# Designs tried in a protein design run: designed miniproteins, single chains. Part 1

Every score and structure here is a prediction.

Each design is a single chain, and the fold is of that chain. pLDDT is the mean over its residues in the fold that is shown.

## One batch from the design tools (miniprotein)

Design m1
Fold by ESMFold2-Fast:
Structure m1 (fold): chain A 87 residues (1-87)
Amino acid sequence: MPSPDFTPEKAQILLNDLKGLIEAIRSGKVSFEEAKEALRRLAGELRKLGLVKLADFIEEGVEKAKSKEEIIALIEETMKRLEEEMK
């Protein structure tokens, strides 16, 4: 069950942050390793918000990712799952 701190406003902020991360990766502003680190930090925040399964999914995806394209796909799936948690 999500924490009371997981609000529609917080979810929208996280979605905007993830969209910005995709843009930063695609523009070369953020490296593959920096993107992995950003996702690990996000997973920690999601875990504190009670989104434990989503946090586990991100952590596993980051460990398995071998390219920036796989990281972008992981972010897109994370955004989709965050939107489902809002419903």
Scores: mean pLDDT 82

Design m2
Fold by ESMFold2-Fast:
Structure m2 (fold): chain A 103 residues (1-103)
Amino acid sequence: SSSSVIKKQLDDRNNIRQFDVLLGKYLQDLASGDGDSTGEKIQSLLSQLSSSQAETMRNYMQEKVNEVLASEELRNELRQKRIENDKKKKEKDLMEKELKELL
């Protein structure tokens, strides 16, 4: 029925949005050299979609993964930026604690 088709389209759209969020995290984990911490969640979500929609999403994911892996410079820059951001945050937290103890 038209009603069930519309509901399926809305459910698929919601699943696509969830996939984009998970993919973003997966690509960040990949760029940082961390493990595939989100892979199981992505696979679970893809299993809820139609075969054609799942294939479209898998192809999109593969394209983005290939972009990260093929761009070694971009991958290294993203990884270095993460390391630098983590260090700056720790240094700032330490400095704020030391300043609070001195004041």
Scores: mean pLDDT 72

Design m3
Fold by ESMFold2-Fast:
Structure m3 (fold): chain A 100 residues (1-100)
Amino acid sequence: MEEARERILKVVEETEEEILKILKENNASEEVIEEVKRIFEELKARIEAAESLEEILDAIKEHEEKLMEIFEKNATSDVIKKISEVLLKMREEVEKIVEE
């Protein structure tokens, strides 16, 4: 559990950095950037508190859905596509860690 949790947290942190870079390069508002950071902090807190890998997967799914709702309201289709690809990569890496 602990080794998997540390690896998943690293993937989430790398995903946050990549998404924030995409948003900044596409002139996202400070308000949108702060909301995205808040969602990732909430996700990391839930992962740290999780007692099972299933709880971690559920947390990732819930927060991915929240992020997509924000981007659908605040971003262009091209930016949404780039972010969707980053989030898909995060999910695939996390699922790989969980299946080990």
Scores: mean pLDDT 84

Design m4
Fold by ESMFold2-Fast:
Structure m4 (fold): chain A 89 residues (1-89)
Amino acid sequence: MKETLIVAVFAEKQVAAGSTVEVYVDGKLAGKATADANGAATVEIELPAGEEHTIEVKVYGPDGKSVAAKWAVLDKNGNILSQGYTPAA
């Protein structure tokens, strides 16, 4: 069965509104969102249940530069399944 997961992303510092958040599953783009004025974004993704997957989050400002962010993967009930950090380049 497919499992719907939510990726919540939070910038370490306030980013300009319109920053792009990209979520990759097993190296493929799974979803995109636009960060708000507080650097927060939520991306909904679907994964097959019972499999181990690699999740990578990338954040780019409106100027295309990498932004540092913390992220968490949550199930549909708000339980944290995984957490990570994306450094600025």
Scores: mean pLDDT 72

Design m5
Fold by ESMFold2-Fast:
Structure m5 (fold): chain A 85 residues (1-85)
Amino acid sequence: ARREELLERWRAEVEARRAEVDARLAAGASEAEKQAIKDETARAMVRVAREFDLSVEELEDLRRMVASNAEASAEVERLLAERRA
């Protein structure tokens, strides 16, 4: 039950953050603002992911979402390696 509740919450967080990024980008943000939004979202997603017991598939999805941020992407790769150990 607890894991199902956490996964449902995680999915809601992912959808909300995707919608927020899309809305900000659609509003005509500058290139610097777009990069800042992507970096902020990537860091927030990795922070939230650490709270959840994510599967390899869920971590792979997160990796794709944070691919534009090298630091966040490296952290997700590290989490994936830990799951595969």
Scores: mean pLDDT 72

Design m6
Fold by ESMFold2-Fast:
Structure m6 (fold): chain A 81 residues (1-81)
Amino acid sequence: HMEEELEEKLKKYDKFGYKLIQDGLAAGVSREEAIIVAAGFLVGLPQRDVQLALDGDPAVRERIYQAALEKLDEIEKEKKK
C-alpha cells in the first residue's frame, strides 16, 4: 500500500521518476520493480541496496519506500511554501 502512495507522489513531484515507472512498465518490468528502481534513483541509493530490495528483502524495501516518501514530502512542502 505504500507503493500506491509512492507512485502517486512520484507522479506529482518527480516527473523523471514517474517516467521511469511508465517506461519500465512499457518494457515489461513489473510495477513493483519499476517503483523500487524509481525510488532508489530519487534518493541516490547504491545499486546493491536496490538489488536487495528487488530480490525481496522486506526490510530494505521498507527503508527505500520510507526514504523516498520522506524526500517527496520535503519536495511537496517546498512547493506549497
Scores: mean pLDDT 79

Design m7
Fold by ESMFold2-Fast:
Structure m7 (fold): chain A 97 residues (1-97)
Amino acid sequence: KEEIEKEIEELKKKLAENPDDVFTWLRLARLYIELGKPEEAIKIAEEVLKRTESNPIVKAYAYRVLGEAYRALGNQEKADEYAEKSDKLLEEYFSQG
């Protein structure tokens, strides 16, 4: 659908004005997976992880994107690994209150 490509262009414009908006980067990565470009999603999620190592929520969502992207590539081992890393971070964060 042309709507996905249009949303990608709108998110790219927002990121040009605010490149530190990690949730907009992760949204962009998920749209690339939907567009059949999981390699672009991996690149974006890895960059987010590099910039936000101390934030467990951002790390968890970045790992989730990596899991979805590797699954789209047919790499089930890496998909499961990143899904487990995401779930563990979210469990630890929410269990602390």
Scores: mean pLDDT 82

Design m8
Fold by ESMFold2-Fast:
Structure m8 (fold): chain A 63 residues (1-63)
Amino acid sequence: GYAKKAEEAAKKAAEAQAAGDGDTAHRGGVLAMEYRRKAEEEGDEEGAKKAEEALQRASNQGG
């Protein structure tokens, strides 16, 4: 579902930030936010929260 795609995108963004690839990290973060919103629209509130936590962790590891 969209929640899983959001988590995967956020995880990839965090890995890219750790590797110093800011462009890939930014793209992954934007994609994760979009999938998170779609998960919320489908009523997957718990999946959306997990995706948001992953996104926050990615944000804390880079600029």
Scores: mean pLDDT 77

Design m9
Fold by ESMFold2-Fast:
Structure m9 (fold): chain A 63 residues (1-63)
Amino acid sequence: FDEATTTLRQAFLALLNGDVDEAQRLIQRLQDLQRQAQSQGDTVFAQMLSTGIDLLQHMLKEL
């Protein structure tokens, strides 16, 4: 949980700074965490991560 929250914050900061490579790396890490949450049956957490990932990927596309 704490790792996902920290990673989300870092990804947003990377996008704000225009650091596309770092943002992509962090998005990939979030996707790994989402997959792990799904496999563990944490549907709410997985859905939250999915929403965050979609938003970050959309923002990255606009950069």
Scores: mean pLDDT 80

Design m10
Fold by ESMFold2-Fast:
Order: structure tokens, then C-alpha cells, then sequence
Structure m10 (fold): chain A 52 residues (1-52)
């Protein structure tokens, strides 16, 4: 959802975000299922949700 993208972006800039929290959000944007989230994958998800 749009909120999930915003939560992920907030976690990326939040110095108090836990590794577990970041990992959980990253799983939502891992389009390839390879455990890696690229800027390209994040941008594609943002476009899909109408954020760009």
C-alpha cells in the first residue's frame, strides 16, 4: 500500500529504526524475492502506487 512505501522511506532516514523493522519493510518491496531491495525496485513500487 501507499502507507507501506511511506513507512519504508521514513525507516530509511530514521536513525532509531531497528534492523528488524527495516528488514520487514524491505520484504514488501523485494519484487524479485532475492532478499535485496534496489532503488529501481522501490521506484517501480512507488509508480505502481501513484507516488510519482
Amino acid sequence: SKQDVLDFLRAMVDPNATPEEIARLAKLFDTDGDGKVSGEELLAKMKELGLT
Scores: mean pLDDT 64

Design m11
Fold by ESMFold2-Fast:
Structure m11 (fold): chain A 88 residues (1-88)
Amino acid sequence: SSIMSQVIEPNELLQEILKEVGNNKKKMTMSEVVESILKYALDKNLIDHKTATINLKGTKLGELFGKDSIGWTDLEGLIESILKHSKL
């Protein structure tokens, strides 16, 4: 979708999280941020396959987004959280 190709600038706190998965860019497409967050969830074993959710409780990402979980297939909810912590 057009939103996935949108160039955004994650805020400093979100950039710190993205750096943990090797993404050191200041500006990137929404799709690159989404991919980096999914890699973060995979690398830290945050995926609950029983509930199909990313467990953010007690994580730096969860503190930033103000959420205990995000649905694994809830791309809209993830994009909304990213946009709240990014400049367009």
Scores: mean pLDDT 86

Design m12
Fold by ESMFold2-Fast:
Structure m12 (fold): chain A 69 residues (1-69)
Amino acid sequence: DELVREVARRSGVSEATARRFIRLFEEGKSLSEIARELGLSRATVSRIRRVYLELEIERGIELIVEGVG
């Protein structure tokens, strides 16, 4: 999945870690719980979250801009 690859690349983590983060985040886990489960610092998990949200926003903006004509 392109989203997983881009999150991993921009965050400096493996694709496996990015995929696990996205799954836990979508399940509604807190950043503290995700950090504990992935064995990462809260700062690292916050960085991954920021990258994930930035990519989702980029995708949303792209669809809106194309839809306006």
Scores: mean pLDDT 77

Design m13
Fold by ESMFold2-Fast:
Order: C-alpha cells, then sequence, then structure tokens
Structure m13 (fold): chain A 93 residues (1-93)
C-alpha cells in the first residue's frame, strides 16, 4: 500500500515541530512515521530529520545512526540531493 495523505501530513507536522525547536516531540512523530510508512522516500526524509533533532539535542551517536539510515534509503531511491545532504551531515559529526 502507498504512503497515505495522513503520512505526508504527519511528516509536515514533525518538520514544523523540528523547525520550532520541539525536538523531543518531533522525534516521537518521526519514529511513528518510520515504523508505519511503506514509502522508502518518506522514511529517508524522516530518518534525516530525526538525525537533525538528535544532533540539536547533542546525541551525536543517535544523530549519526539516523543520518546513516537516511543515506542508505536515499541511495536506494536515487535521491541525489538527499544523498549529498546526508553525507554532509555525517561529515560535520
Amino acid sequence: MKPSKEEINKLKYANFLLLTGKYEEAIKVYEDIIKNSKSEKVKATAYFNLGIAYESLGDLEKAKESYQKALKLFEKVNDQKGIEEAKRALSRL
């Protein structure tokens, strides 16, 4: 089954939480998306932003793991921008 409009709306909401500094709330929503989404592209974006949230909280180990998972998924879906952004994020840790 394809990613639903609800999954996309959850991703937008989690992104809003991330942008407003609500990192712990954003993490919970991203983890829910990762668990339930059937879209590798949606999961890649969720893992990347999960990495940003953990990095912002100072959890560099969880940030690294999240960015690595995002990179693998971006490579699988051939998202060149996502690959470049994930590699850049890993290089600053």
Scores: mean pLDDT 87

Design m14
Fold by ESMFold2-Fast:
Structure m14 (fold): chain A 80 residues (1-80)
Amino acid sequence: MSDEEIYKEILENIRKFEEVFSLSEAPKVDELFARFPEFVKKGDIEGLREFARELGLSDEAIDYLVSLAEKAIRYKKLKE
């Protein structure tokens, strides 16, 4: 993949994130992002999904975050 393709994917992911999260969900998003790196480091997709559900995020928001975590875990494994 070119750096430009990676950058485009990041921008599309940011745009999608803004579409699925409302301003009313901002405090939940902050707490989720504080713990997101832990779930990625552990490869704990189900733990991430459960935590996001406990925070009361929508199914669409949870699916989007799980997709991001799966991509991050896959990328890390391919580089090792």
Scores: mean pLDDT 67

Design m15
Fold by ESMFold2-Fast:
Structure m15 (fold): chain A 81 residues (1-81)
Amino acid sequence: MEKEEKAVEYYEKALLAAGEGKEEEAKEYLDKAMELWGTKTYSELELKYYGTVKGYSEEELEELRKIEEEAKKRREKFLKE
């Protein structure tokens, strides 16, 4: 579905912005991705992007989950402080 494809695009933009330390931009892109994704488990969007678009293996997806967990902790710290 076009909406699902657009969600994956915004998710990629969110990850790139987060990697650059652009927390506001990363948050905006992530919110857009989650809104377009619909029922929105973060894990499902992550797996869709890396498994289908990037062709990542299960080991690579585990590594990405760790990166996302760290990005989430950074976002939570930013929002509270």
Scores: mean pLDDT 67

Design m16
Fold by ESMFold2-Fast:
Structure m16 (fold): chain A 77 residues (1-77)
Amino acid sequence: MEEVREEILKEVKELIDFYKKLMDASTDETEKLNLEFLAYLAAIDLVRRYAEKHGLSEEEFEEIRKEVIDLLKKALS
């Protein structure tokens, strides 16, 4: 689990950086909100794909998902 968690967090941080750059380039508040929403959807989808690939339990998935959501809240707000 720990190695899979580290890989997920690395990819999520790269995903956050990508969306943050798009949000910073936008001058429209509605577009920024839409980009933030898309970042959350993309990050959760990424966690789910890793969970399916590596056979993570629902408990392991929820633990990583909560950590990922916390990272998104801190980075995008």
Scores: mean pLDDT 82

Design m17
Fold by ESMFold2-Fast:
Order: structure tokens, then C-alpha cells, then sequence
Structure m17 (fold): chain A 77 residues (1-77)
């Protein structure tokens, strides 16, 4: 594994992290809209909560990937 390859992997992991952050912001905005709608059904609220939880999991995984790639770079100095 080259330093160049590890830097490229970190860059891709950071791109995925930014995508995950955007998805979380969108899911949170959708959940707030559904919560603020007095006519929203239980099914709509559950769907919005599910998307929010999935976005939180995606963010956690993306953060883990960035941490793994940073640790790999640190081992090479």
C-alpha cells in the first residue's frame, strides 16, 4: 500500500462523509416537517423517523471509514 493510495482512500471516505452529512440534514428537515404537520399520519411519522435513523447510521459508518483511513495513513507517518 502506497502513501498515495491511502491518501486517495481518505479523500473518497471524506467525500462519502460529506454525502452522509447532507442526507442526515435532509432527513432531519423532513422529520421536522412531518412533526410540524397536524395532519401527518402515524405511518408518515414512522417513515420520516426511519429515514432519520438510517441517515444517522450512514453518518456513523462514514465517520468510522474516515477514522480507519486516517489511522492507516498515521502508520506510514
Amino acid sequence: MSLEELKARLARAEERLEEARKKLEEAKAELEKVKADPNASEEELKAARRKYLEAEVDLALALFEVAVEKRALEKLE
Scores: mean pLDDT 83

Design m18
Fold by ESMFold2-Fast:
Structure m18 (fold): chain A 73 residues (1-73)
Amino acid sequence: MEKEKLIERIREMLDRLLALIGTLSLEQQLELMPVAIELAVALTFADKMSEEELREELERLERRAREALAAIA
């Protein structure tokens, strides 16, 4: 069940970023879009990743999202 929770967190992050992107300026969209793409790629390969790999990837993506959001603030 841990792996399913990690996948859900990645999906939630992607959904939130995509919802924001549609309301932002082009400059802000360009900052966030690479992170949204990385989240989508992670979801595509999530079933092939171990729980440990998925946890590490989620931590990496959470840092990337924070950095991108800070850059547009």
Scores: mean pLDDT 83

Design m19
Fold by ESMFold2-Fast:
Structure m19 (fold): chain A 89 residues (1-89)
Amino acid sequence: DAEELRRLGAAAPLLLEAIANNLPSVDEAAALAQPLPPLEEAYELALAALDALEAKALAEAAARGDAEAAERIRARAAELRAELERMRA
């Protein structure tokens, strides 16, 4: 669904900022107020946010020595990348 991908892309900058500042959540009202970017821009933004989320989750798993969590995180990130590709089509 192209509109879902565009909404994810619109929220991605807020999510990236939340990750960078270690915030507990994104402001949902602010995310919903964002203009919808073009599909290709939304895809790139969503990928950037997913990469940042994966990196943060992997760093947290590494800090606690949880190799099993690291494997689950990588598997989930791969699944989500495939989903973004499907939404783009």
Scores: mean pLDDT 77

Design m20
Fold by ESMFold2-Fast:
Structure m20 (fold): chain A 60 residues (1-60)
Amino acid sequence: SIVLPPDEVVLDYLMREFGLSEEAARVVAEMAGFPPSARAGELDADQRRRLEQLAAEAAA
């Protein structure tokens, strides 16, 4: 899925789309500046790009 639903929790998105563990997803969210409870709809375009970049790097 290339669509990030606005009501989805960021950690669930990272685990689903990038195959990250919960621990790795929490680290990615923290590095991107988001709390673990953040929802996708709360992110601006720059925050979303940063999150996706860090998640891709963590998954590599």
Scores: mean pLDDT 75

Design m21
Fold by ESMFold2-Fast:
Structure m21 (fold): chain A 77 residues (1-77)
Amino acid sequence: EKKKIQDLLDQAKYYQQLAKDGEKYAELSLKSGKEYEKRGDKKMAEFHYEFAKQSQESAAKFKAESDALEAEAKKLA
């Protein structure tokens, strides 16, 4: 049981890090999109804006997964 709790908490920490990285990547992609738009590259700007949206959605899913794993670990404690 202790090993299972540790494994769940380790997985929760992993997903929390993925969520943070996803949020950071979304911010960088938004900045890149604006720069491409300024340069007149509408196709690349759209790609980066879509990537930012997908990164935000992925970050939200990873945060939810982390929270679920922490809740599961708490039930076993």
Scores: mean pLDDT 85

Design m22
Fold by ESMFold2-Fast:
Order: C-alpha cells, then sequence, then structure tokens
Structure m22 (fold): chain A 71 residues (1-71)
C-alpha cells in the first residue's frame, strides 16, 4: 500500500521515493516535502512515521495528513 511505501521510505532514508510519495498526500506541497527530506539528510532515517513530529516547520495539519495516509 502507499502507507507501507511511505513508512519504508522514511525508515530506510530513501529520500527520492519519500519526496515523491509525500507530494501525493493531500495538503503536502514542495515546501512540506523539502522540510522532511532535508531533516532526514541531516539527522538520518526515522524509526516511525510518528517521529515526523520532530521535523521543524512541519505543521500539525501536514503531520495529521501524512499519518492518515500511513494508516
Amino acid sequence: SMGEQLREALINGDLETLRELLLTVPGIGEREAELVVTFLKKFGPLKSVEDLASVPGLSEEALANILKVAE
């Protein structure tokens, strides 16, 4: 599923796949996708989708939309 692909990309640090998948999420644009990708470039892969709460500048609405897709 798309949610499984998103979790896999986050956990493995597959930044290209992650950017592409994030852009398919409602309410997520280039700015939000870049915030997530840049965070992973600097700090490494995440253990869970919920760890996206640690990404500076990512709104609660954007986070909620990503979590909804990842269910």
Scores: mean pLDDT 83

Design m23
Fold by ESMFold2-Fast:
Structure m23 (fold): chain A 74 residues (1-74)
Amino acid sequence: TEARRRFLERELAIAEADIAKADFLSEEEKANLQAKLDAARALLEGGGDLSEVMRLVVEVGVEIGMGYIEKAVK
């Protein structure tokens, strides 16, 4: 649906900003996460599986979230 596509587009933008702000990630780690978001965006633009787009976005968010938790425990 159009609402689901807008939601995912917004979530992709948020995830991209979160990668940029994550000072605990190396440049290589940032590039790997950005590649996952690029794949998700290509699926979204190409009319691919929205569940797969959601999975990729969640995977990136979990990886960043775990890094913040580790940083906070220091």
Scores: mean pLDDT 81

Design m24
Fold by ESMFold2-Fast:
Structure m24 (fold): chain A 77 residues (1-77)
Amino acid sequence: ATIFVGNIDPATPLSVLGQFFVDIASKEDPQARVVDIKYINQSSALVTFNSEELAQIVIDGGPHTLEGRALRIDFAV
């Protein structure tokens, strides 16, 4: 249940990015959790959720904007 996230502001802390996705997913499921986040470069990360359904909810709920930047979100596989 991993998504690719691009166009992240390099100043965004990992905790802020994680909370952003928890806030989106928890609107549909209060048990939503981000299991792991890995920055692959300054502007891109892999975000792993506790279910594939939550990853789909985040993708379908787009477009998403964080700190004034439109995020590029897709499945990592």
Scores: mean pLDDT 77

Design m25
Fold by ESMFold2-Fast:
Structure m25 (fold): chain A 72 residues (1-72)
Amino acid sequence: MLPKEKLVEESKRLMEATVRHIERVRRRAAERGTSIHPQALKVEELAKEGLKYYEEKRYDLAIEKADEVVRL
């Protein structure tokens, strides 16, 4: 039970850090006039979906999306 609560918090932190990292990559790409890698866009979408599930209190789905982010 306790490990699941910690896993939910760790999944949220991972997804938040991932979105923030991709935002920095996107901003730098825009400043340099370069395109962002398609894989980075996919990772960003998965992390955003996971955070949305977390906000909706769908914690099992949020953990699943965080696991998908880690596997990419």
Scores: mean pLDDT 79

Design m26
Fold by ESMFold2-Fast:
Structure m26 (fold): chain A 65 residues (1-65)
Amino acid sequence: DAAVAALREANERYRAGELTPQDLTAAEDAAAKAGYLPIVTYSEITLGKDRKVTLVPGPVTAIKL
């Protein structure tokens, strides 16, 4: 649960401009290293000219390996 919560928060903070891409990658790596497979559903993907992707947080689940 903590890994999923941290990943979701990192994603939201990255969209707010409070995290770097490296911080987001670290959160994803930490979740994988902890044995969780976070599943994120993309409800809407908006691609701008700057390749800015807006990830809409859907139901996030985690599977322990």
Scores: mean pLDDT 59

Design m27
Fold by ESMFold2-Fast:
Structure m27 (fold): chain A 83 residues (1-83)
Amino acid sequence: GVAGREMYRLMAERYVDAAYDEARELIKQAEELKDTPQAKDLMQQALDLMRQAVRVAEQASPDLRERAERRYREIEQRIEEVQ
C-alpha cells in the first residue's frame, strides 16, 4: 500500500471524529446562550469545524467524505432546532 495515503486516512478519520465531538459541544453551549451574539458565534464555529472536516475527509476516501457530510447535516439540523 501507499504509506502516505494510509497515514492520511487515519489522521482524517481522527480529525472528523474530533471535529464532530467539538461541534456537538459548541452547539450545547449555544443552546444555553440562545438569542445572544455568542450563541451565533458558537454555531458558526461548529459549522466551520464541520466544513473543514468534510474537506479533510474528501481527500482521504469517499466513505469518510459521506460520513463527514452526514455529520455536517446533523450539526445543521441541530442548529435549526436551537434557533
Scores: mean pLDDT 84

Design m28
Fold by ESMFold2-Fast:
Structure m28 (fold): chain A 94 residues (1-94)
Amino acid sequence: SNEELLKKYKELLKKVEEARRLIEQGRYEEAIRILEDIMLEVGKIDPELARQLHIEVGQVLRQHRDSSLREIAEALLRVVEDTLQKRIAELEAE
């Protein structure tokens, strides 16, 4: 149900907050691993959203091929967070 999906997405947002804190601490590789775990979890609960998210993440990685780990982590955080927040808003609007 949409209510069950909302609960799962809100749990994933807590992991996004953890990744943000790691970025603030300069722990970029650890933040990226958490963001990767979030994408894997989205794949288990919402395969269509996961497909869209992986396309957008792939575009970010191509644009940031020669970027620092900080820039990559910040860009990935933004895409993952924005995607989850938009999905939560859609589910709440019904």
Scores: mean pLDDT 86

Design m29
Fold by ESMFold2-Fast:
Structure m29 (fold): chain A 95 residues (1-95)
Amino acid sequence: ARAELEELLETVEKALAGDEEALERLRELGLELAREFGMSPSTIEALENFLNAEYAERILAGATLLGLAMHRLGVEDLGPEVEERLRPYAEEALA
């Protein structure tokens, strides 16, 4: 469970840093999670659009997908740790 969350966090951090392969991996993982949670086709399309949009939208999509992954893995108590790791990217998006 934690190892899967760490892999997702590393992928999100790389994608936010502009790694194109990480962006593609984040999109694949995010869409897979959205489908597993039974999200509507319109919601899945919105997430895909956010992942391909500007930096702030990508952070929002990444946070949503991390929340879904944490819920799926039963590790919601790691929320503060996830927030601390993503804080520099969130601060940059708000600047």
Scores: mean pLDDT 66

Design m30
Fold by ESMFold2-Fast:
Structure m30 (fold): chain A 97 residues (1-97)
Amino acid sequence: SEERKKEELRNALEALRGVGERVAKLASPEEAERFLRKVEELAEEGLRAAEESVEKGVEKVKELADYVAEFANKVGDSAGAAAARIAGAGAQFMADL
């Protein structure tokens, strides 16, 4: 059902916020604040997109996943980058069911 797919998109956004919080601990306080502000902004956009359509929600989850993964790689957190990529891929898989 679309309702279930939207719930899974919200879960993916929440998971990505959690990955972002862990990754941010490896950055300087100034970089962490800037990064987390953008993560929250993208997560809010993702929630709004998911309300409009599953397809748009997936696009935004992938955008957030890419942003978190890129920042994780920058701070040397390869595990955090992998976790973000997995969350993004999972959202696409769920949408295609």
Scores: mean pLDDT 86

Design m31
Fold by ESMFold2-Fast:
Structure m31 (fold): chain A 79 residues (1-79)
Amino acid sequence: MSFRAPATVGGEPATAGASQQGDEIVAAIVDRDGRILATASVPLSGDLEKDAEEALRKAAERVSERTGQPVELGELVRL
C-alpha cells in the first residue's frame, strides 16, 4: 500500500510519499528537483492511514529542522 501528498518547503513545491515496507510505513519528502530531503518510518499499528500520516509528519519535521523552512503537507491520497 502507498500514499502521496502534495507538499511545500518554504513555499516551494515538493512531493511527499509513504509506503508500507514489511511491518513499517516509510515516508519520504522530495524537492522539485527529486532530491530526498528527509525520510521517516513508523511501525504498523493496524491503522494504515494514521501510520502514513505519522510517518509523513515526522519526515516533515526533519525537513524543517534540516532546512530551517516551514513544511506544509496537503491531503493524503491512497494509491
Scores: mean pLDDT 83

Design m32
Fold by ESMFold2-Fast:
Structure m32 (fold): chain A 65 residues (1-65)
Amino acid sequence: SDEEAFERGVAGAAASGKGSAGAAAAYNLQKADLITEEGGREAIRLGNAGGSGAEVARVLREGRA
């Protein structure tokens, strides 16, 4: 389900411990239309800027579609 896919993506970002892995999770969730465009862009930006996986996971939850 979309809910299960969303939760797996968020859990993956949080568990990664690396900002780049969090950005990849955000990209995948945005492509699946499970997060807003704004939330996806912010999560990807934060991950690429060196934000933690936990920080990216928080942004993903705030941007849930």
Scores: mean pLDDT 76

Design m33
Fold by ESMFold2-Fast:
Structure m33 (fold): chain A 102 residues (1-102)
Amino acid sequence: MQEQLDKQLESLLKEIDKVIAKAKKLGDADLLKAGQEAKEFALVGRKVKDPKVQQQLLQIAGGVVTNMQMVMNSKDETRRAAARAQLDRNIEQGRALIEKIA
């Protein structure tokens, strides 16, 4: 189980770094910040002793990646707007969890 978790975390961190690099190239400061916060959620998730909180932080980080990809790749303004709203929700959820365990 630990080895599988480490591989999942490594894959997630690689995806986060890719979306951060894309956001930086686009000059989108909000997306860049969202990607950086997703990276923090993943790294904090690695250190937490509560497996439920760990799973929640990793799921939130993955949700940020998915919504960042939607904002960057979708041609539909409505889908991009919905993805940006979901990014805000994912970030607030992640921050609230980190504050609760700090």
Scores: mean pLDDT 84

Design m34
Fold by ESMFold2-Fast:
Structure m34 (fold): chain A 72 residues (1-72)
Amino acid sequence: MSRIDQLLQQLKELKSQIEQASDEEIPSLLQQFQQVGSELLKLWDEMTPEQKKEALQIFSEINDIIRQKSLE
């Protein structure tokens, strides 16, 4: 598995965890999301168009979940 594939998989796992998380768990998971997202963005130029689309979709989905849970 490539580093990019590992980071995309971690992002998907974080999305699942955030969906099921209590309010108390969200800040920790959000920090992990920011870390994984930052690492993925450093590799952005090495990503395929399909990987970029997948990453952007997951980022959007996580942001939507956080918005729903935080009432922001």
Scores: mean pLDDT 81

Design m35
Fold by ESMFold2-Fast:
Structure m35 (fold): chain A 64 residues (1-64)
Amino acid sequence: MDPRELGRRLREMREEAGLSQRELGERAGVSQATVSRAERGEIVLDDRTEMRVLFAMLEAKAER
Protein backbone atom coordinates (compact mmCIF):
# COMPACT_ATOMS: atom_id res chain seq x y z
CA MET A 1 0.00 0.00 0.00
CA ASP A 2 1.18 3.55 -0.70
CA PRO A 3 2.59 5.01 2.58
CA ARG A 4 0.81 8.37 2.09
CA GLU A 5 -2.56 6.69 1.44
CA LEU A 6 -2.06 4.37 4.43
CA GLY A 7 -1.10 7.36 6.61
CA ARG A 8 -4.18 9.30 5.51
CA ARG A 9 -6.46 6.37 6.40
CA LEU A 10 -4.71 5.94 9.75
CA ARG A 11 -5.35 9.61 10.58
CA GLU A 12 -9.02 9.34 9.58
CA MET A 13 -9.52 6.24 11.74
CA ARG A 14 -7.72 7.87 14.70
CA GLU A 15 -9.91 10.99 14.45
CA GLU A 16 -13.05 8.80 14.29
CA ALA A 17 -11.85 7.06 17.49
CA GLY A 18 -11.47 10.46 19.20
CA LEU A 19 -7.76 9.96 19.91
CA SER A 20 -4.84 12.39 19.75
CA GLN A 21 -1.57 11.14 18.22
CA ARG A 22 -0.15 10.96 21.75
CA GLU A 23 -3.11 8.93 23.09
CA LEU A 24 -2.94 6.51 20.15
CA GLY A 25 0.81 6.10 20.72
CA GLU A 26 0.32 5.38 24.43
CA ARG A 27 -2.42 2.81 23.73
CA ALA A 28 -0.50 1.11 20.89
CA GLY A 29 2.83 1.08 22.75
CA VAL A 30 4.64 3.44 20.32
CA SER A 31 5.86 7.03 20.56
CA GLN A 32 3.69 9.97 19.43
CA ALA A 33 6.47 10.74 16.92
CA THR A 34 6.04 7.27 15.35
CA VAL A 35 2.27 7.86 14.96
CA SER A 36 2.90 11.33 13.46
CA ARG A 37 5.48 10.01 10.97
CA ALA A 38 3.25 7.08 9.94
CA GLU A 39 0.30 9.44 9.33
CA ARG A 40 2.56 11.62 7.13
CA GLY A 41 3.73 8.60 5.13
CA GLU A 42 7.35 9.09 6.30
CA ILE A 43 7.56 5.54 7.68
CA VAL A 44 5.78 2.24 7.14
CA LEU A 45 4.67 0.44 10.29
CA ASP A 46 5.55 -3.25 10.57
CA ASP A 47 2.59 -5.68 10.65
CA ARG A 48 2.69 -6.12 14.45
CA THR A 49 2.80 -2.37 15.14
CA GLU A 50 0.04 -1.71 12.57
CA MET A 51 -2.17 -4.34 14.25
CA ARG A 52 -1.55 -2.81 17.70
CA VAL A 53 -2.46 0.64 16.35
CA LEU A 54 -5.66 -0.66 14.70
CA PHE A 55 -6.64 -2.58 17.87
CA ALA A 56 -6.06 0.52 20.02
CA MET A 57 -8.39 2.57 17.78
CA LEU A 58 -11.10 -0.12 17.83
CA GLU A 59 -10.92 -0.35 21.64
CA ALA A 60 -11.17 3.45 21.99
CA LYS A 61 -14.31 3.49 19.81
CA ALA A 62 -15.86 0.72 21.97
CA GLU A 63 -15.10 2.58 25.24
CA ARG A 64 -16.69 5.89 24.26
Scores: mean pLDDT 80

